# Designed miniproteins, single chains, continued (3): the designs that were tried, part 81

Each design is a single chain, and the fold is of that chain. pLDDT is the mean over its residues in the fold that is shown.

## One batch from the design tools (miniprotein)

Design m10793
Fold by ESMFold2-Fast:
Structure m10793 (fold): chain A 83 residues (1-83)
Amino acid sequence: AHPVLTEVEKYLLEHRGETADEVRLEYYRFILEYAGISPEKQEEVLRILRKLLAGEELSAEERRFLEQIAAEVEAKLEEERKK
């Protein structure tokens, strides 16, 4: 599994049911914005993360989407590191 996706999934599952879940989702939105992810993709990521926090099962398409976004975020962060 992609490192960023794995860490995000673990964190959300361990903190399921916390009243701070919305604060965590807002923090992820901030990271996605920083990495240059489009607003439409940001909202889709947050929708999927809300399903994980609620204990709902993700579809294979939703899992692939998160892996793709995680790879895009890592690529942007590596590009920034080279500057």
Scores: mean pLDDT 71

Design m10794
Fold by ESMFold2-Fast:
Structure m10794 (fold): chain A 96 residues (1-96)
Amino acid sequence: MKEPSEEELKEAEEAAERFSKRLREAAEAGDIEALQKAVKELLEYAETLPKELALLVLERVADALAKLEAETTDFEMQLAISMALIAVAAEIAVLK
């Protein structure tokens, strides 16, 4: 497997934090379109990364989405978050 540099790991962790924050802000605003856009951009970003870094980013964001789903009371937003979790989990499964 390709071993990422310390700098690459740091950039991936910072990217995961940025996407997690963006998803939370969209959910708190009730903005399903913004949430879906953030998920799409996350998956596109992961495709640009080596497998190890892609897995790190996707697994961290999946954890954030799972917590967000548990906190969300709006049905349409909860459904959007659940669909996002399925998409991220599917990509993780393909990468393993």
Scores: mean pLDDT 83

Design m10795
Fold by ESMFold2-Fast:
Structure m10795 (fold): chain A 92 residues (1-92)
Amino acid sequence: MDPAQLQAEIDEAMDLMWDGVTDVVSKNLSSKVSQKTIDEIKELEKQIREAQRAGDNKKKAELYRKLSDLYKKAGENDAAESYQKLADEVEK
């Protein structure tokens, strides 16, 4: 019986994956969009992490759709499509 260790490993893997995505996105967007748009993306990312911890898939899907819309406005169509697919997946 050691479910706490398994959960900690999952949380660490999620944090590592998220840090990598955030770094790549921030670097790519800094030349194309305003600081306001970058700040809005970071705020949504924070809210997505909170929804993930709460197990609120409905809220997480809504936040992914908002993030997709912001990336589409930034001209990042591939990122926007990826977040739209994530929203559809987690709402199930």
Scores: mean pLDDT 69

Design m10796
Fold by ESMFold2-Fast:
Structure m10796 (fold): chain A 61 residues (1-61)
Amino acid sequence: SMEALVRLLVGLARHEFARARSLEEQEANRRALLDYARQHLPPEHVARLEAELERIRAEAL
């Protein structure tokens, strides 16, 4: 389901964010995930993923 895919991508983003050694690597991972999402998910799910990724980034500040 699209819900399951969004949850999987969020989980992957959290894992990759925790492993990233630089802000550049974190941003590259975020961009790659969003590019993938735009190809496979409707806009409303992409927007939700973007909001969740921003929340993950804010947690690191």
Scores: mean pLDDT 77

Design m10797
Fold by ESMFold2-Fast:
Structure m10797 (fold): chain A 56 residues (1-56)
Amino acid sequence: ASHVVIILDEKDSDKALETAKKLIEERPDVIIEVIPTEEGYEKAKEKGEEILKISE
């Protein structure tokens, strides 16, 4: 199993979400950990929740 850490911020949150979707499709056995950035915490938190929902 692979472990991937995704750091979300305002400018990168959309790209992080798309990357997470692709990783889950190609490697369903991967563990994804999402870390919100403080500068973009509000937006990053929202995108983090979307990524976690996809992993369900």
Scores: mean pLDDT 56

Design m10798
Fold by ESMFold2-Fast:
Structure m10798 (fold): chain A 85 residues (1-85)
Amino acid sequence: SLAEALREIDEILREAEEEILRLAEEAKANNIPDEEFRRRVLEVMREALDRILEILDRYNVPASHPLYQAARARRAAVEAGLAAL
């Protein structure tokens, strides 16, 4: 069901947020350059969005659905961000 898909998506987003917070602490502790930190954050976001798209496909959410379109748009934005670094 869509509700089950949303529950799994929420879990993926929580895991991504926790990883980004860990990366921020590591970057501060080790004086990691801003560009390297941004790259790592974008890579975490890319992986999370790939997992979200997989969940949507598994639950048979059509590509025309607003959630699917939003995930694809965010994925494209993340790729553009990585290319700009």
Scores: mean pLDDT 89

Design m10799
Fold by ESMFold2-Fast:
Structure m10799 (fold): chain A 75 residues (1-75)
Amino acid sequence: SLQDLLSAIARALRDGDEAALRAAVAAFLTAYPGTSLEGLLALIRTLGEMLGLPEERVERAEAIAREVYAEVRAA
């Protein structure tokens, strides 16, 4: 479900688990192929803000999301 996918991304962001974040973002993009890069980055930032993450961690998560987006769209 959308809730499960968003919860997986939020958990990975909270925990700083980069491997879990890559997997969760890839699963989200596979389920929602119409997601734009801008939309994905806005989602990561919104979730990071809701979780109270420092800017450095949000920027790192955005960098990971960009990498995963390129990989998923190349397939």
Scores: mean pLDDT 89

Design m10800
Fold by ESMFold2-Fast:
Structure m10800 (fold): chain A 100 residues (1-100)
Amino acid sequence: EVKEKLQEIIDLLLSGKPEDYKKAINLLRELRRKPENKEVFDKIAEILKYYMENLTDEEILEKASELLGIPLDTARRIKETVGLSALYLLIALSEVLKEL
């Protein structure tokens, strides 16, 4: 259930469309409100903080491309259309999804 919803959020963020980004953020917010998801969201927050504090913009683009199996130009397009925050979130969600 949480794993399937996280994958849906990842797919929405990968589209690079503003409307899909808004839908992804709303779904993420709904999942975060559920007490049973606290541990998952604590892990997401820790991973997100690590990448935001330790990697440059270019390193984030390369990490997103590698981790998500997408072309570097796709990651760059997502940054340009919906922002760098979408890439940080994609990386954090993908890392957590591997552990579930």
Scores: mean pLDDT 84

Design m10801
Fold by ESMFold2-Fast:
Structure m10801 (fold): chain A 68 residues (1-68)
Amino acid sequence: SKEIHLVSLSMRGMAYRQDGDDKKAIEEFRKLAKEAESLGDTSTIRLSGKELESLGLTDESRKLFELA
């Protein structure tokens, strides 16, 4: 389901971040943001924005918070 897919992307992003693989974490959170945008899932868009902001993607994060 779409819900399981979003959870999977979130979990992969968090796992990469815990491993110090910021590049792969960013890739997963970007995928999460795009899927959440397509579904209108505002809480997941906000989660993606928060994670990307913490990884230094401030402008990208701001755009996501404006969408949510």
Scores: mean pLDDT 86

Design m10802
Fold by ESMFold2-Fast:
Structure m10802 (fold): chain A 65 residues (1-65)
Amino acid sequence: GGLSPEEARELAEKAGLSEEEKEALVRAAQDGFVAAVNWLVRRTGLSVAEAVARMAAAGRKANEA
C-alpha cells in the first residue's frame, strides 16, 4: 500500500507544490506511504494528521467512480 506515482503528482499539484517538489513527493511515495507523509510534513509544515488526511483524500478522489 502506497500512493501511485500519478496519485502523488496529483496530490502535489493540488497542494500547490512546485515541479521540483512534485518530483520529490513522487520519489518519497515510491519509498512508501510513511516516507511520503514525512516528506510532506518536512516540506510544507503540515502536521502528520493533516498530511495523512490530505493524502487519503487525494487517493480517494483518484478512485472516485
Scores: mean pLDDT 68

Design m10803
Fold by ESMFold2-Fast:
Structure m10803 (fold): chain A 69 residues (1-69)
Amino acid sequence: SADLRRLARDLVLLFAGREHPAQEALAERLLEWLEAQGLTTPQQVMDNFAAVAERLAELAAELGLEVER
């Protein structure tokens, strides 16, 4: 979904606090994980926000990106 992809990018930007070269790669990995968990709508992401934020931090660490939690 275009809306889910945009949300993934917005979450990465929000938690990174700035644009980063790894941002698109991080957003794609987050999107893949969200779809794997069955979180396919923005509402489902918001309902599971703590788990999403934790996974985003883990993925960012794998890419060497600092993320605000």
Scores: mean pLDDT 74

Design m10804
Fold by ESMFold2-Fast:
Structure m10804 (fold): chain A 57 residues (1-57)
Amino acid sequence: SPLRRTLLELFRGSSRTVIEIIKRNRELGLTPQEKADELIAENERDIAALEAEIEAL
């Protein structure tokens, strides 16, 4: 459905924004490198899953 595509695209965009925030916090010393890398990898996996769902629509 068009609504499902829109929601998936919004979630994908949200995960991309979260990655950028984590990278900034890492650069500012607010988040430890190891923790930042784990959170980035998690969000990248979420993006890949969302992209697969969008392609399946």
Scores: mean pLDDT 88

Design m10805
Fold by ESMFold2-Fast:
Structure m10805 (fold): chain A 63 residues (1-63)
Amino acid sequence: VSVEELAAALREAHRLAEEGASPEEIREYLSKRVSPELAEELARAHEEGRFEQAAMREALRVL
C-alpha cells in the first residue's frame, strides 16, 4: 500500500472510531487496506483508548 493510501485509511479509521465504531469494525475496515498485523494493532489500540497515538506512531514509521 502507498503512503497516501495508508494515510487515507488511517484518517477514515480514526473518523469511524470517533463516531463510535467498535474495535471489530475498525479491524474489519483496516484488514482490507493494510496488513493484518497493523489492523489488529490499531483495533486493540482503539479498544484501549489509544488509537490516536498508535495511528500517529505508525504514520511516522512509514514516513
Scores: mean pLDDT 75

Design m10806
Fold by ESMFold2-Fast:
Structure m10806 (fold): chain A 83 residues (1-83)
Amino acid sequence: SPDQEVIDEVKKMADDILKEAEELSKTQSVEETKAEVLRKLGELQLQAVGMATYYKASEETKNEVQKIIDELSEKVLELLRKQ
């Protein structure tokens, strides 16, 4: 379904951002990692809103998408705290 495709695509993008953040955290400074990850989180938020609007996603789908982004943000913050 279009709603499931939006959820799956956002989850895939979130997983990719987390993997990149983990790799950056090993090789870059905290400040450089934070700047790049915040940029990508902003891009993900914009893309997620765009997809949800374009596909006329249900309110439940929009809530699930926001939950995925919020969970990614928390995981990234925890990663940066350990760096």
Scores: mean pLDDT 83

Design m10807
Fold by ESMFold2-Fast:
Structure m10807 (fold): chain A 68 residues (1-68)
Amino acid sequence: SADIITKALLKEYENVKFSEEEKKELYKIAEEVVANSDPNKTSLTELIAKAQEKLFEKFPHIKELAKK
């Protein structure tokens, strides 16, 4: 679910202080990833990875903070 994906990424990048707007956008990204994925062919790990890629594309500053 989008909630599980969002929480997983927020936990992995807990050193990055997400704003409330960035958290909302991450949730939207997670919803889009779930909606565009076949539930019978896509694992939770793959959904998290896809959401992370889209998050970093949309917020390059989060990607830079996540590297350190």
Scores: mean pLDDT 79

Design m10808
Fold by ESMFold2-Fast:
Structure m10808 (fold): chain A 65 residues (1-65)
Amino acid sequence: HSDILEKIADYAVLNKDEGLGKALLTLSETGEVTISPEELKKAAKALNVSPSTVSEALRKAAEKI
């Protein structure tokens, strides 16, 4: 499992990011990555990584569901 995925989930919970939280919930229930480009960029900035790193972590998580 990607350490970055855990950091994304922790960030959503700790910061009450409703948009990111909803995207993570949809991912866990359907395996679909539904995060908006705006939320993706916001999460990437908060975690000090590139948006592509966040996108790849979510995609890999979707493949394992």
Scores: mean pLDDT 72

Design m10809
Fold by ESMFold2-Fast:
Structure m10809 (fold): chain A 86 residues (1-86)
Amino acid sequence: MILSRDELIEYLKNNKDKKFAIEGVGSPEGQEILDLIKKAGLDISEIKITPNVGGGIREENIEKLLKEGYTVIRYVGDDKYEVIEA
């Protein structure tokens, strides 16, 4: 599912009971997603942050997170965010 910034904030507000995983705070994209999560009123201490050394969440890591029941959020360019549900 591909969402805009405003659609992602609304999705987060409506899905506070889900487990979320995002890119590591070492990236501008990961930091922006954290800021959107905070704006939606979620507790960021419960968010799974993946290591991000030189590029976003790897596909192999996404598959593992989905198997562990996490909803994965990543930036995909042009102010769009991909939400991958478990």
Scores: mean pLDDT 74

Design m10810
Fold by ESMFold2-Fast:
Structure m10810 (fold): chain A 65 residues (1-65)
Amino acid sequence: SDEEKEELNKEMAEIVTEFVSKHKLSDDEADELAKAGVEAGQKFVEGASKEEALEIVREKIKELS
């Protein structure tokens, strides 16, 4: 639903903002994180849960940490 999509986008933005506030990202790292966000959105559209989509972003953050 649109509400779930908005919640996903909001939670992704919060996770990314918190990570960036604590970690200085290179342009390449920022691009990789953005790609993870796009992948999360695509998985959600394909029928994944909000939690499954958020996991994609969380995994990328762990990789970049």
Scores: mean pLDDT 81

Design m10811
Fold by ESMFold2-Fast:
Structure m10811 (fold): chain A 77 residues (1-77)
Amino acid sequence: GRPAEVLEAEEALLSGDRETRRAALETILRHGSDEVVRATLEFLASLERPDDLEILREALAATTDPRRRALIEEALA
């Protein structure tokens, strides 16, 4: 099963608050499986919200892990 922290973060991504969504993505990137991360990134990109695209760009700039960077770059393409 998913860790409780990741499940809470998945719910927080639906928040109207930008900082809540940003913190949620950070939690998922840190603790989520590659499958959960890919699904989350695809979901956020599909919404085409300017705030969510900016959150994805900020996550890319902060991420040092090559595999996580590749997933974020794929979602932004």
Scores: mean pLDDT 79

Design m10812
Fold by ESMFold2-Fast:
Structure m10812 (fold): chain A 79 residues (1-79)
Amino acid sequence: SQADQTLLTEIEQFEQELDAILADTSLSNLEKFDKLVDLDTDVGVQRLKAVVLGASEETLDKLDDLEARVKSAKLALLA
């Protein structure tokens, strides 16, 4: 569906943002953590939106994987 196509594009953008934050050598671990808190919120909102829109199982699985990856990255920065 058009909703799935839009959601998949937004997921790809969030994945790129996550990678960019983690790779940014100009940011401290605390600055990375703050950016990941914002990203975690945005991904969570997108997941709720995807459920309401009746997104495909593939789209929901990608959002679940991304959400788990963001949460894992946040925890790793605090270790």
Scores: mean pLDDT 88

Design m10813
Fold by ESMFold2-Fast:
Structure m10813 (fold): chain A 86 residues (1-86)
Amino acid sequence: MLRPLSEEEREGLLRAIRLAYEAAESEDKEEARALAEEAAAALPDERAAQALLESVLKAIASEDKSEQAALVVGGILLAMAILQEA
């Protein structure tokens, strides 16, 4: 069973969620990449951070808004699962 997140992990995840969505919605690819890296840096677990970064970078590369949203959501859910199994 996945464990509950700590207060700090929950705060980091919420910050990562905001930054990941901002990255996917950014019209500037340089800004989008910086926001994606900031989102990953908000997570204390390296595996969770890498999973989120990879998904958000794929979202940024996509020209399909539905695929962008799915990749961001998928990355967030995967990062959360990794944090909860730690």
Scores: mean pLDDT 80

Design m10814
Fold by ESMFold2-Fast:
Structure m10814 (fold): chain A 68 residues (1-68)
Amino acid sequence: LSRKTRLMLAGATAALEEGIPTEKVSEVVQAMAEQPDEEEMARTGVERVGEISPEAARRMEERFREVL
């Protein structure tokens, strides 16, 4: 899997584990996919999910650190 794909999967997994609705997770992952590089993808994912749940944002950041 590419690093970008691994990052999107990590983001989706973290958000789903924290109970973020599937439709919102799809919006976050789509926003990440539109970013030019992995660093901006990670940043966008954390910021977007953080608007819904600060705890989900923290878990997503931890998972991204494992991928990057």
Scores: mean pLDDT 83

Design m10815
Fold by ESMFold2-Fast:
Structure m10815 (fold): chain A 100 residues (1-100)
Amino acid sequence: IEKLKEEILKLLKEIEEAANDESLSPEELIKFTKEKVAKIADLLEKNNLIDALKKLAELWGEFVQKIDEASQLPEEKKKEAVRKVIKEFVEGVRKIVEEI
């Protein structure tokens, strides 16, 4: 489990680093986040961490709604809003991992 936690935390760090990369568009950042979250979900599923997987699914639902709201903002505000939503999501996933 310790090695699994380290692997998930590494994926979360990659998302945080991408969120701080000013060269990435909001669309590229959202796509990158989705790809990394899919890997986290796969790791939880393969290790039968059903409660953590369920909590991740709930956080993902909230994330999708908040991203849809951010995507309706003017271009100058959209980038900041998307980054904020992604960072909040990462913190939520980190708390789930700490409870494993």
Scores: mean pLDDT 84

Design m10816
Fold by ESMFold2-Fast:
Structure m10816 (fold): chain A 99 residues (1-99)
Amino acid sequence: LTAETYLQKAQQSENPAEQAYYLARAGEAYEALGNRSEAALSYEQAYLILTSANAESNLAEYNQLREQAGLQPVTPADLLKRSIDLAVEDLKEAVLRVT
């Protein structure tokens, strides 16, 4: 599936765990395409959902969705780190182009 398809599924879902799941999958798809800024934003949005209201319940359901898709469970910290690392890499590339 494409990153755009995952974003559409996230927008259509009323369940926070499903929204976070599809946002993280969109981030993975953008990352695979080299779209670091879009990937970073997608992971950040997933992180914010998983650390807001009902965080423990949402994280458990999120990881259940990952396991059903054959993926490894993750923590919110994993999503935040990935987002930051991608954003920093994108910034370094931008700075090198103007200096």
Scores: mean pLDDT 82

Design m10817
Fold by ESMFold2-Fast:
Structure m10817 (fold): chain A 74 residues (1-74)
Amino acid sequence: MKENLEHIDSSERLALRVLEKKGDELLAKRVREAFEQVRQHVEDNPDLSLREVNDLLGERLTQAIERAERERRL
């Protein structure tokens, strides 16, 4: 659990720092929402493996990026 939460926090901090430098507020908002959902799930499920956490994080982040890209083209 502790390692999973530290991994999520580190990944979110890095991703948001990159997005803030690019000025991509829409993507930053969607990415932040995705990380929050994964964090809540990990807190409720302390026995999750790091692999399961990474799989969930990858899925949610991919969906967030695709959504932001579609919204940007409109």
Scores: mean pLDDT 79

Design m10818
Fold by ESMFold2-Fast:
Structure m10818 (fold): chain A 72 residues (1-72)
Amino acid sequence: APDIDEALSKAEQLEQQGQQALAQGKPQEAVQHYKQAIELLKRIKRVAPPELQPEIDARIAALEKALAEAEA
């Protein structure tokens, strides 16, 4: 899709918002942002070309780890 780059940029913004929420001592807000980023990346993965699949999978795995740590 022509808007994959825009969607990836949005996922990066959500990742950044999650990190900022953790830095502010707001793990519940970080959890929400990480969940939104994971959901968006999974949607992007469904339409992304094969060349981007490993990168998207790695980002999802990293965010799922960050989510688990924020929920602990």
Scores: mean pLDDT 84

Design m10819
Fold by ESMFold2-Fast:
Structure m10819 (fold): chain A 55 residues (1-55)
Amino acid sequence: GSKAVIEFEKLLEKYNMDVDGVLDDYKKEVIKKFQYKNGLKVDGVPDKEVLEALK
């Protein structure tokens, strides 16, 4: 749901990403690049693995 997107955006606030709860193509690309860099599944979804890796 939208809560995971909002939490992910809050963690990326320092990178000038808007915290609006909307997962657009730009945010999906950022998530995919982050997932690739951290060896996670590259699906563009801000799941628990992505949120834990951002802490």
Scores: mean pLDDT 67

Design m10820
Fold by ESMFold2-Fast:
Structure m10820 (fold): chain A 116 residues (1-116)
Amino acid sequence: MEEVEEALRKLKEHIDRINKLTAELQSIKAEAEQIVAETDKLPVEEARRRVDELLSRVNQARIELIKEGKEAIDLARKVSPELAKEVEDTFKKALEIADQALLAVNRALGAVRRRE
């Protein structure tokens, strides 16, 4: 069994990665919304390339977020129920941001496809 101090150190590393992934997902959402806003000003090929890159990024970030979240929750449960709940709430919020990012990318993809 891991010592509480080691579990807390590993938990901090997972929380840092969750926060970094959340920031990346917020960036992806903003970039997708900008593509929608500027759709008629961008060359179709450039807009499509950017959306395909964002779709790849959002899918990869979501996969990593789910893995990091499960590991963080398991570690937090070894420390305290209160910490586990805090980590679960943080992870749930991060998943909601991931879903919003995916929705924004899909809207951008739809806007680009209407120009093809």
Scores: mean pLDDT 87

Design m10821
Fold by ESMFold2-Fast:
Structure m10821 (fold): chain A 56 residues (1-56)
Amino acid sequence: SEELRAFLDKLIAEYNATPEQKEEAYSIMDQALEKGEEPERIKAVLTAYLEAVAKG
């Protein structure tokens, strides 16, 4: 969804994600969408991933 993609793009910018981390985050999003996960759950998972990688 456009809304979910915009959310992810904003997180990527906020956490200054590397190109590799950006690719992984999009992969996580795509897999979750294919599984039929709720948008709020997908947002939570993406946020947790980017927070974890930002911590090093």
Scores: mean pLDDT 82

Design m10822
Fold by ESMFold2-Fast:
Structure m10822 (fold): chain A 88 residues (1-88)
Amino acid sequence: MADELVQLIEEAVEALKAGDYDRAMELIDRAKQLLDSREVTLTEEQARRIAKLAGVPEEIFKKLLETGNYEALADVAINLLRERVLAA
């Protein structure tokens, strides 16, 4: 399940790079649904990968890592990706 969240974010980033905004939004929405299900528990390594892929600012990334709230870090990442689609 957590690996599925990472894969959805990786695919969303690739769709954004390709200019496929419809696919990017679909993948972002699926990632948000999976995160909101509360059935996902993220490891630090998975949270780091998600943050790097989504381009989470280092200051926000460091603060959320220190709290151990990896799900909040993933939520920030998903929201940043959504904002990028809407800004395109």
Scores: mean pLDDT 81

Design m10823
Fold by ESMFold2-Fast:
Structure m10823 (fold): chain A 65 residues (1-65)
Amino acid sequence: SLDEISRLAQELVDAYKRSPEEAVEAARRMVASPDPTAKQTARLIADIAEKVDPELGRAIREAIE
């Protein structure tokens, strides 16, 4: 659902502000979601993270592959 995806996206953003490890775990949670748009949303967040912190962005991409 859109509400579920919005919640997971917010959790990933909040985790990113706390630590790289928490961001990677939040990204894995998004990919595990049964919502078909979750993986696409995780990829968009990974693209944004990579522009700010390339190592973190790469770790998130690897987690969602």
Scores: mean pLDDT 73

Design m10824
Fold by ESMFold2-Fast:
Parts: structure tokens; sequence; C-alpha cells
Structure m10824 (fold): chain A 92 residues (1-92)
């Protein structure tokens, strides 16, 4: 599991998001180099993010530029650099 939510007070927000990105690489259980919606949701839940279905949908749609129902690690890295996405994830 990722670092507990309470440790965010001690670690920088950037460090928490970096660990989340690493966790999603580990969650690519299909080995196809893409992150499914289920893997994305599970990684966020493991990181302690309490997001609504609507917020998950927003984040996944924002990363999934092709509309194929999965995102690449590169697309996910770009997602984490978006200020609106960072604010939503760090507030959750």
Amino acid sequence: MLVPRSEIDKASEEEILERLAFELLVMDTDGDGYISREEFENALRRAGFDLTDEQFDYLFEKADTNGDGKISPVEFDILLTDPEVRELLLKA
C-alpha cells in the first residue's frame, strides 16, 4: 500500500503524487503498458484518496485522450502536472 494519508503532513505534496505515479506503474497487472480504469481507481483508493465516482470519471476522461478506456503512463504523468488535478487529488 502507498504511504498513509496522515504522512502527507510530513511529506511534500509533490512526493505524494510521485509515489502515486509509481504505484500505478506497479498496478499495471496486464503488463501491456497501460493503466485500466479499475487499476487507476484502485491505486487512488490505496493512496487514501476518497473520491466520488464523478471525480474518478473526470480524472480518467482528462487523461484518456483517445477514449479507449485506458491511459498510458505518459498520459498519467501529464495528468499529475495539471494544477486542477493536483488540487483535486491533494484535497481528497
Scores: mean pLDDT 66

Design m10825
Fold by ESMFold2-Fast:
Structure m10825 (fold): chain A 65 residues (1-65)
Amino acid sequence: MELEKEIDEGIALIALGVTRIAASRNESFSPEEVETALRLADTLESKGETKLAEEIREITRKAAA
């Protein structure tokens, strides 16, 4: 529903924002940070936020390299 979707979008945007801030503070993610970010992306994908999950995975891959 529209209200539920807005709440899920809000949570997903907060998660993406936190991931971006973490990446900007660190030149690269530790293996544990990578695992945490990927778990977060999996959670967002399970909620139907596939595009935001993909963005988090992309940021994490670049930060891990």
Scores: mean pLDDT 67

Design m10826
Fold by ESMFold2-Fast:
Structure m10826 (fold): chain A 82 residues (1-82)
Amino acid sequence: LDEELEELEKEIARLAEELEKNPDDLELKKRAAYVMAKALALKMLKEGKSEEEVREEIERIASEIPSPEVREAALKGAEEAL
């Protein structure tokens, strides 16, 4: 779990750098949302939260994302962690 989180955090850092160069790239935004949501879900599971609590929190955060495609990517990332 910790090893998977470290790998996801490294990918998030790389995606952040790529988005800085290409801020309007929808596919990069979708990938970033997916990886960030997956990392958050795994971190919450590590903290002892239930799958239901994780889903509820991710859905709340995703609802604040204005792009439907980016929102769906975040939800998919979280489900991959569960």
Scores: mean pLDDT 82

Design m10827
Fold by ESMFold2-Fast:
Structure m10827 (fold): chain A 79 residues (1-79)
Amino acid sequence: MPSPEELLEEFRREAEEVARRSLEEGASLDETYARLSEVHQRYLARFEELHGRDEAFEEEMERIALEIYLRTAAELEAR
């Protein structure tokens, strides 16, 4: 069973992969954001199912999601 730390690392990896694939497939930044939100919601649901609600975990996931989004936006602008 994944620990909270393992879920955060897995979330980051999947979110980064989704962002990269969306840009490579020619998806818009809005579509990329929507896909990242889907990943975020799925991992929050999984965490809540396994460990219950934890505001600190939710805040950390928000931080990771924002970081990935900002990097993706910067990469799009650098084209």
Scores: mean pLDDT 80

Design m10828
Fold by ESMFold2-Fast:
Structure m10828 (fold): chain A 71 residues (1-71)
Amino acid sequence: VEEGLEALRKGNEARRAGKPDEAAQWYIRAGDAFEKAGKPELSKGAYVLAADAYREAGQPEKANEALERAK
């Protein structure tokens, strides 16, 4: 859980810095970490955040991939 929370924090920092593509990558790592920790609800939430960040970065294909992982 700690790894996922740290990745979320770094994603939020990147997004605040105006780097949505980097933020999306951190949110994907958070989703992966939460899946590994057996926290599916947190994992899905992180993948949704990644999809939103990829859309802001102009990467709709990666946003769609993140949404598929959120199912």
Scores: mean pLDDT 82

Design m10829
Fold by ESMFold2-Fast:
Structure m10829 (fold): chain A 69 residues (1-69)
Amino acid sequence: GPDYERGYRGGKELAESSDPRSAAAVGAGAAADMARQGNLDLARGFVEGLKEAGNEEGARGGERGLQAG
């Protein structure tokens, strides 16, 4: 859906514009905020975008944030 697609684009953009350490830290915070706001589709899309762009550390950070939210 639209929220998942928006998350996916955001995660991919973060992955492509950031080093792995920065992507992990920023990704964790962003995913946690998305989940706390109740938008799990946005958060899941975000993590998938990080993963598909090949930023494995960012994806792991996002997954931790999603679980914390």
Scores: mean pLDDT 83

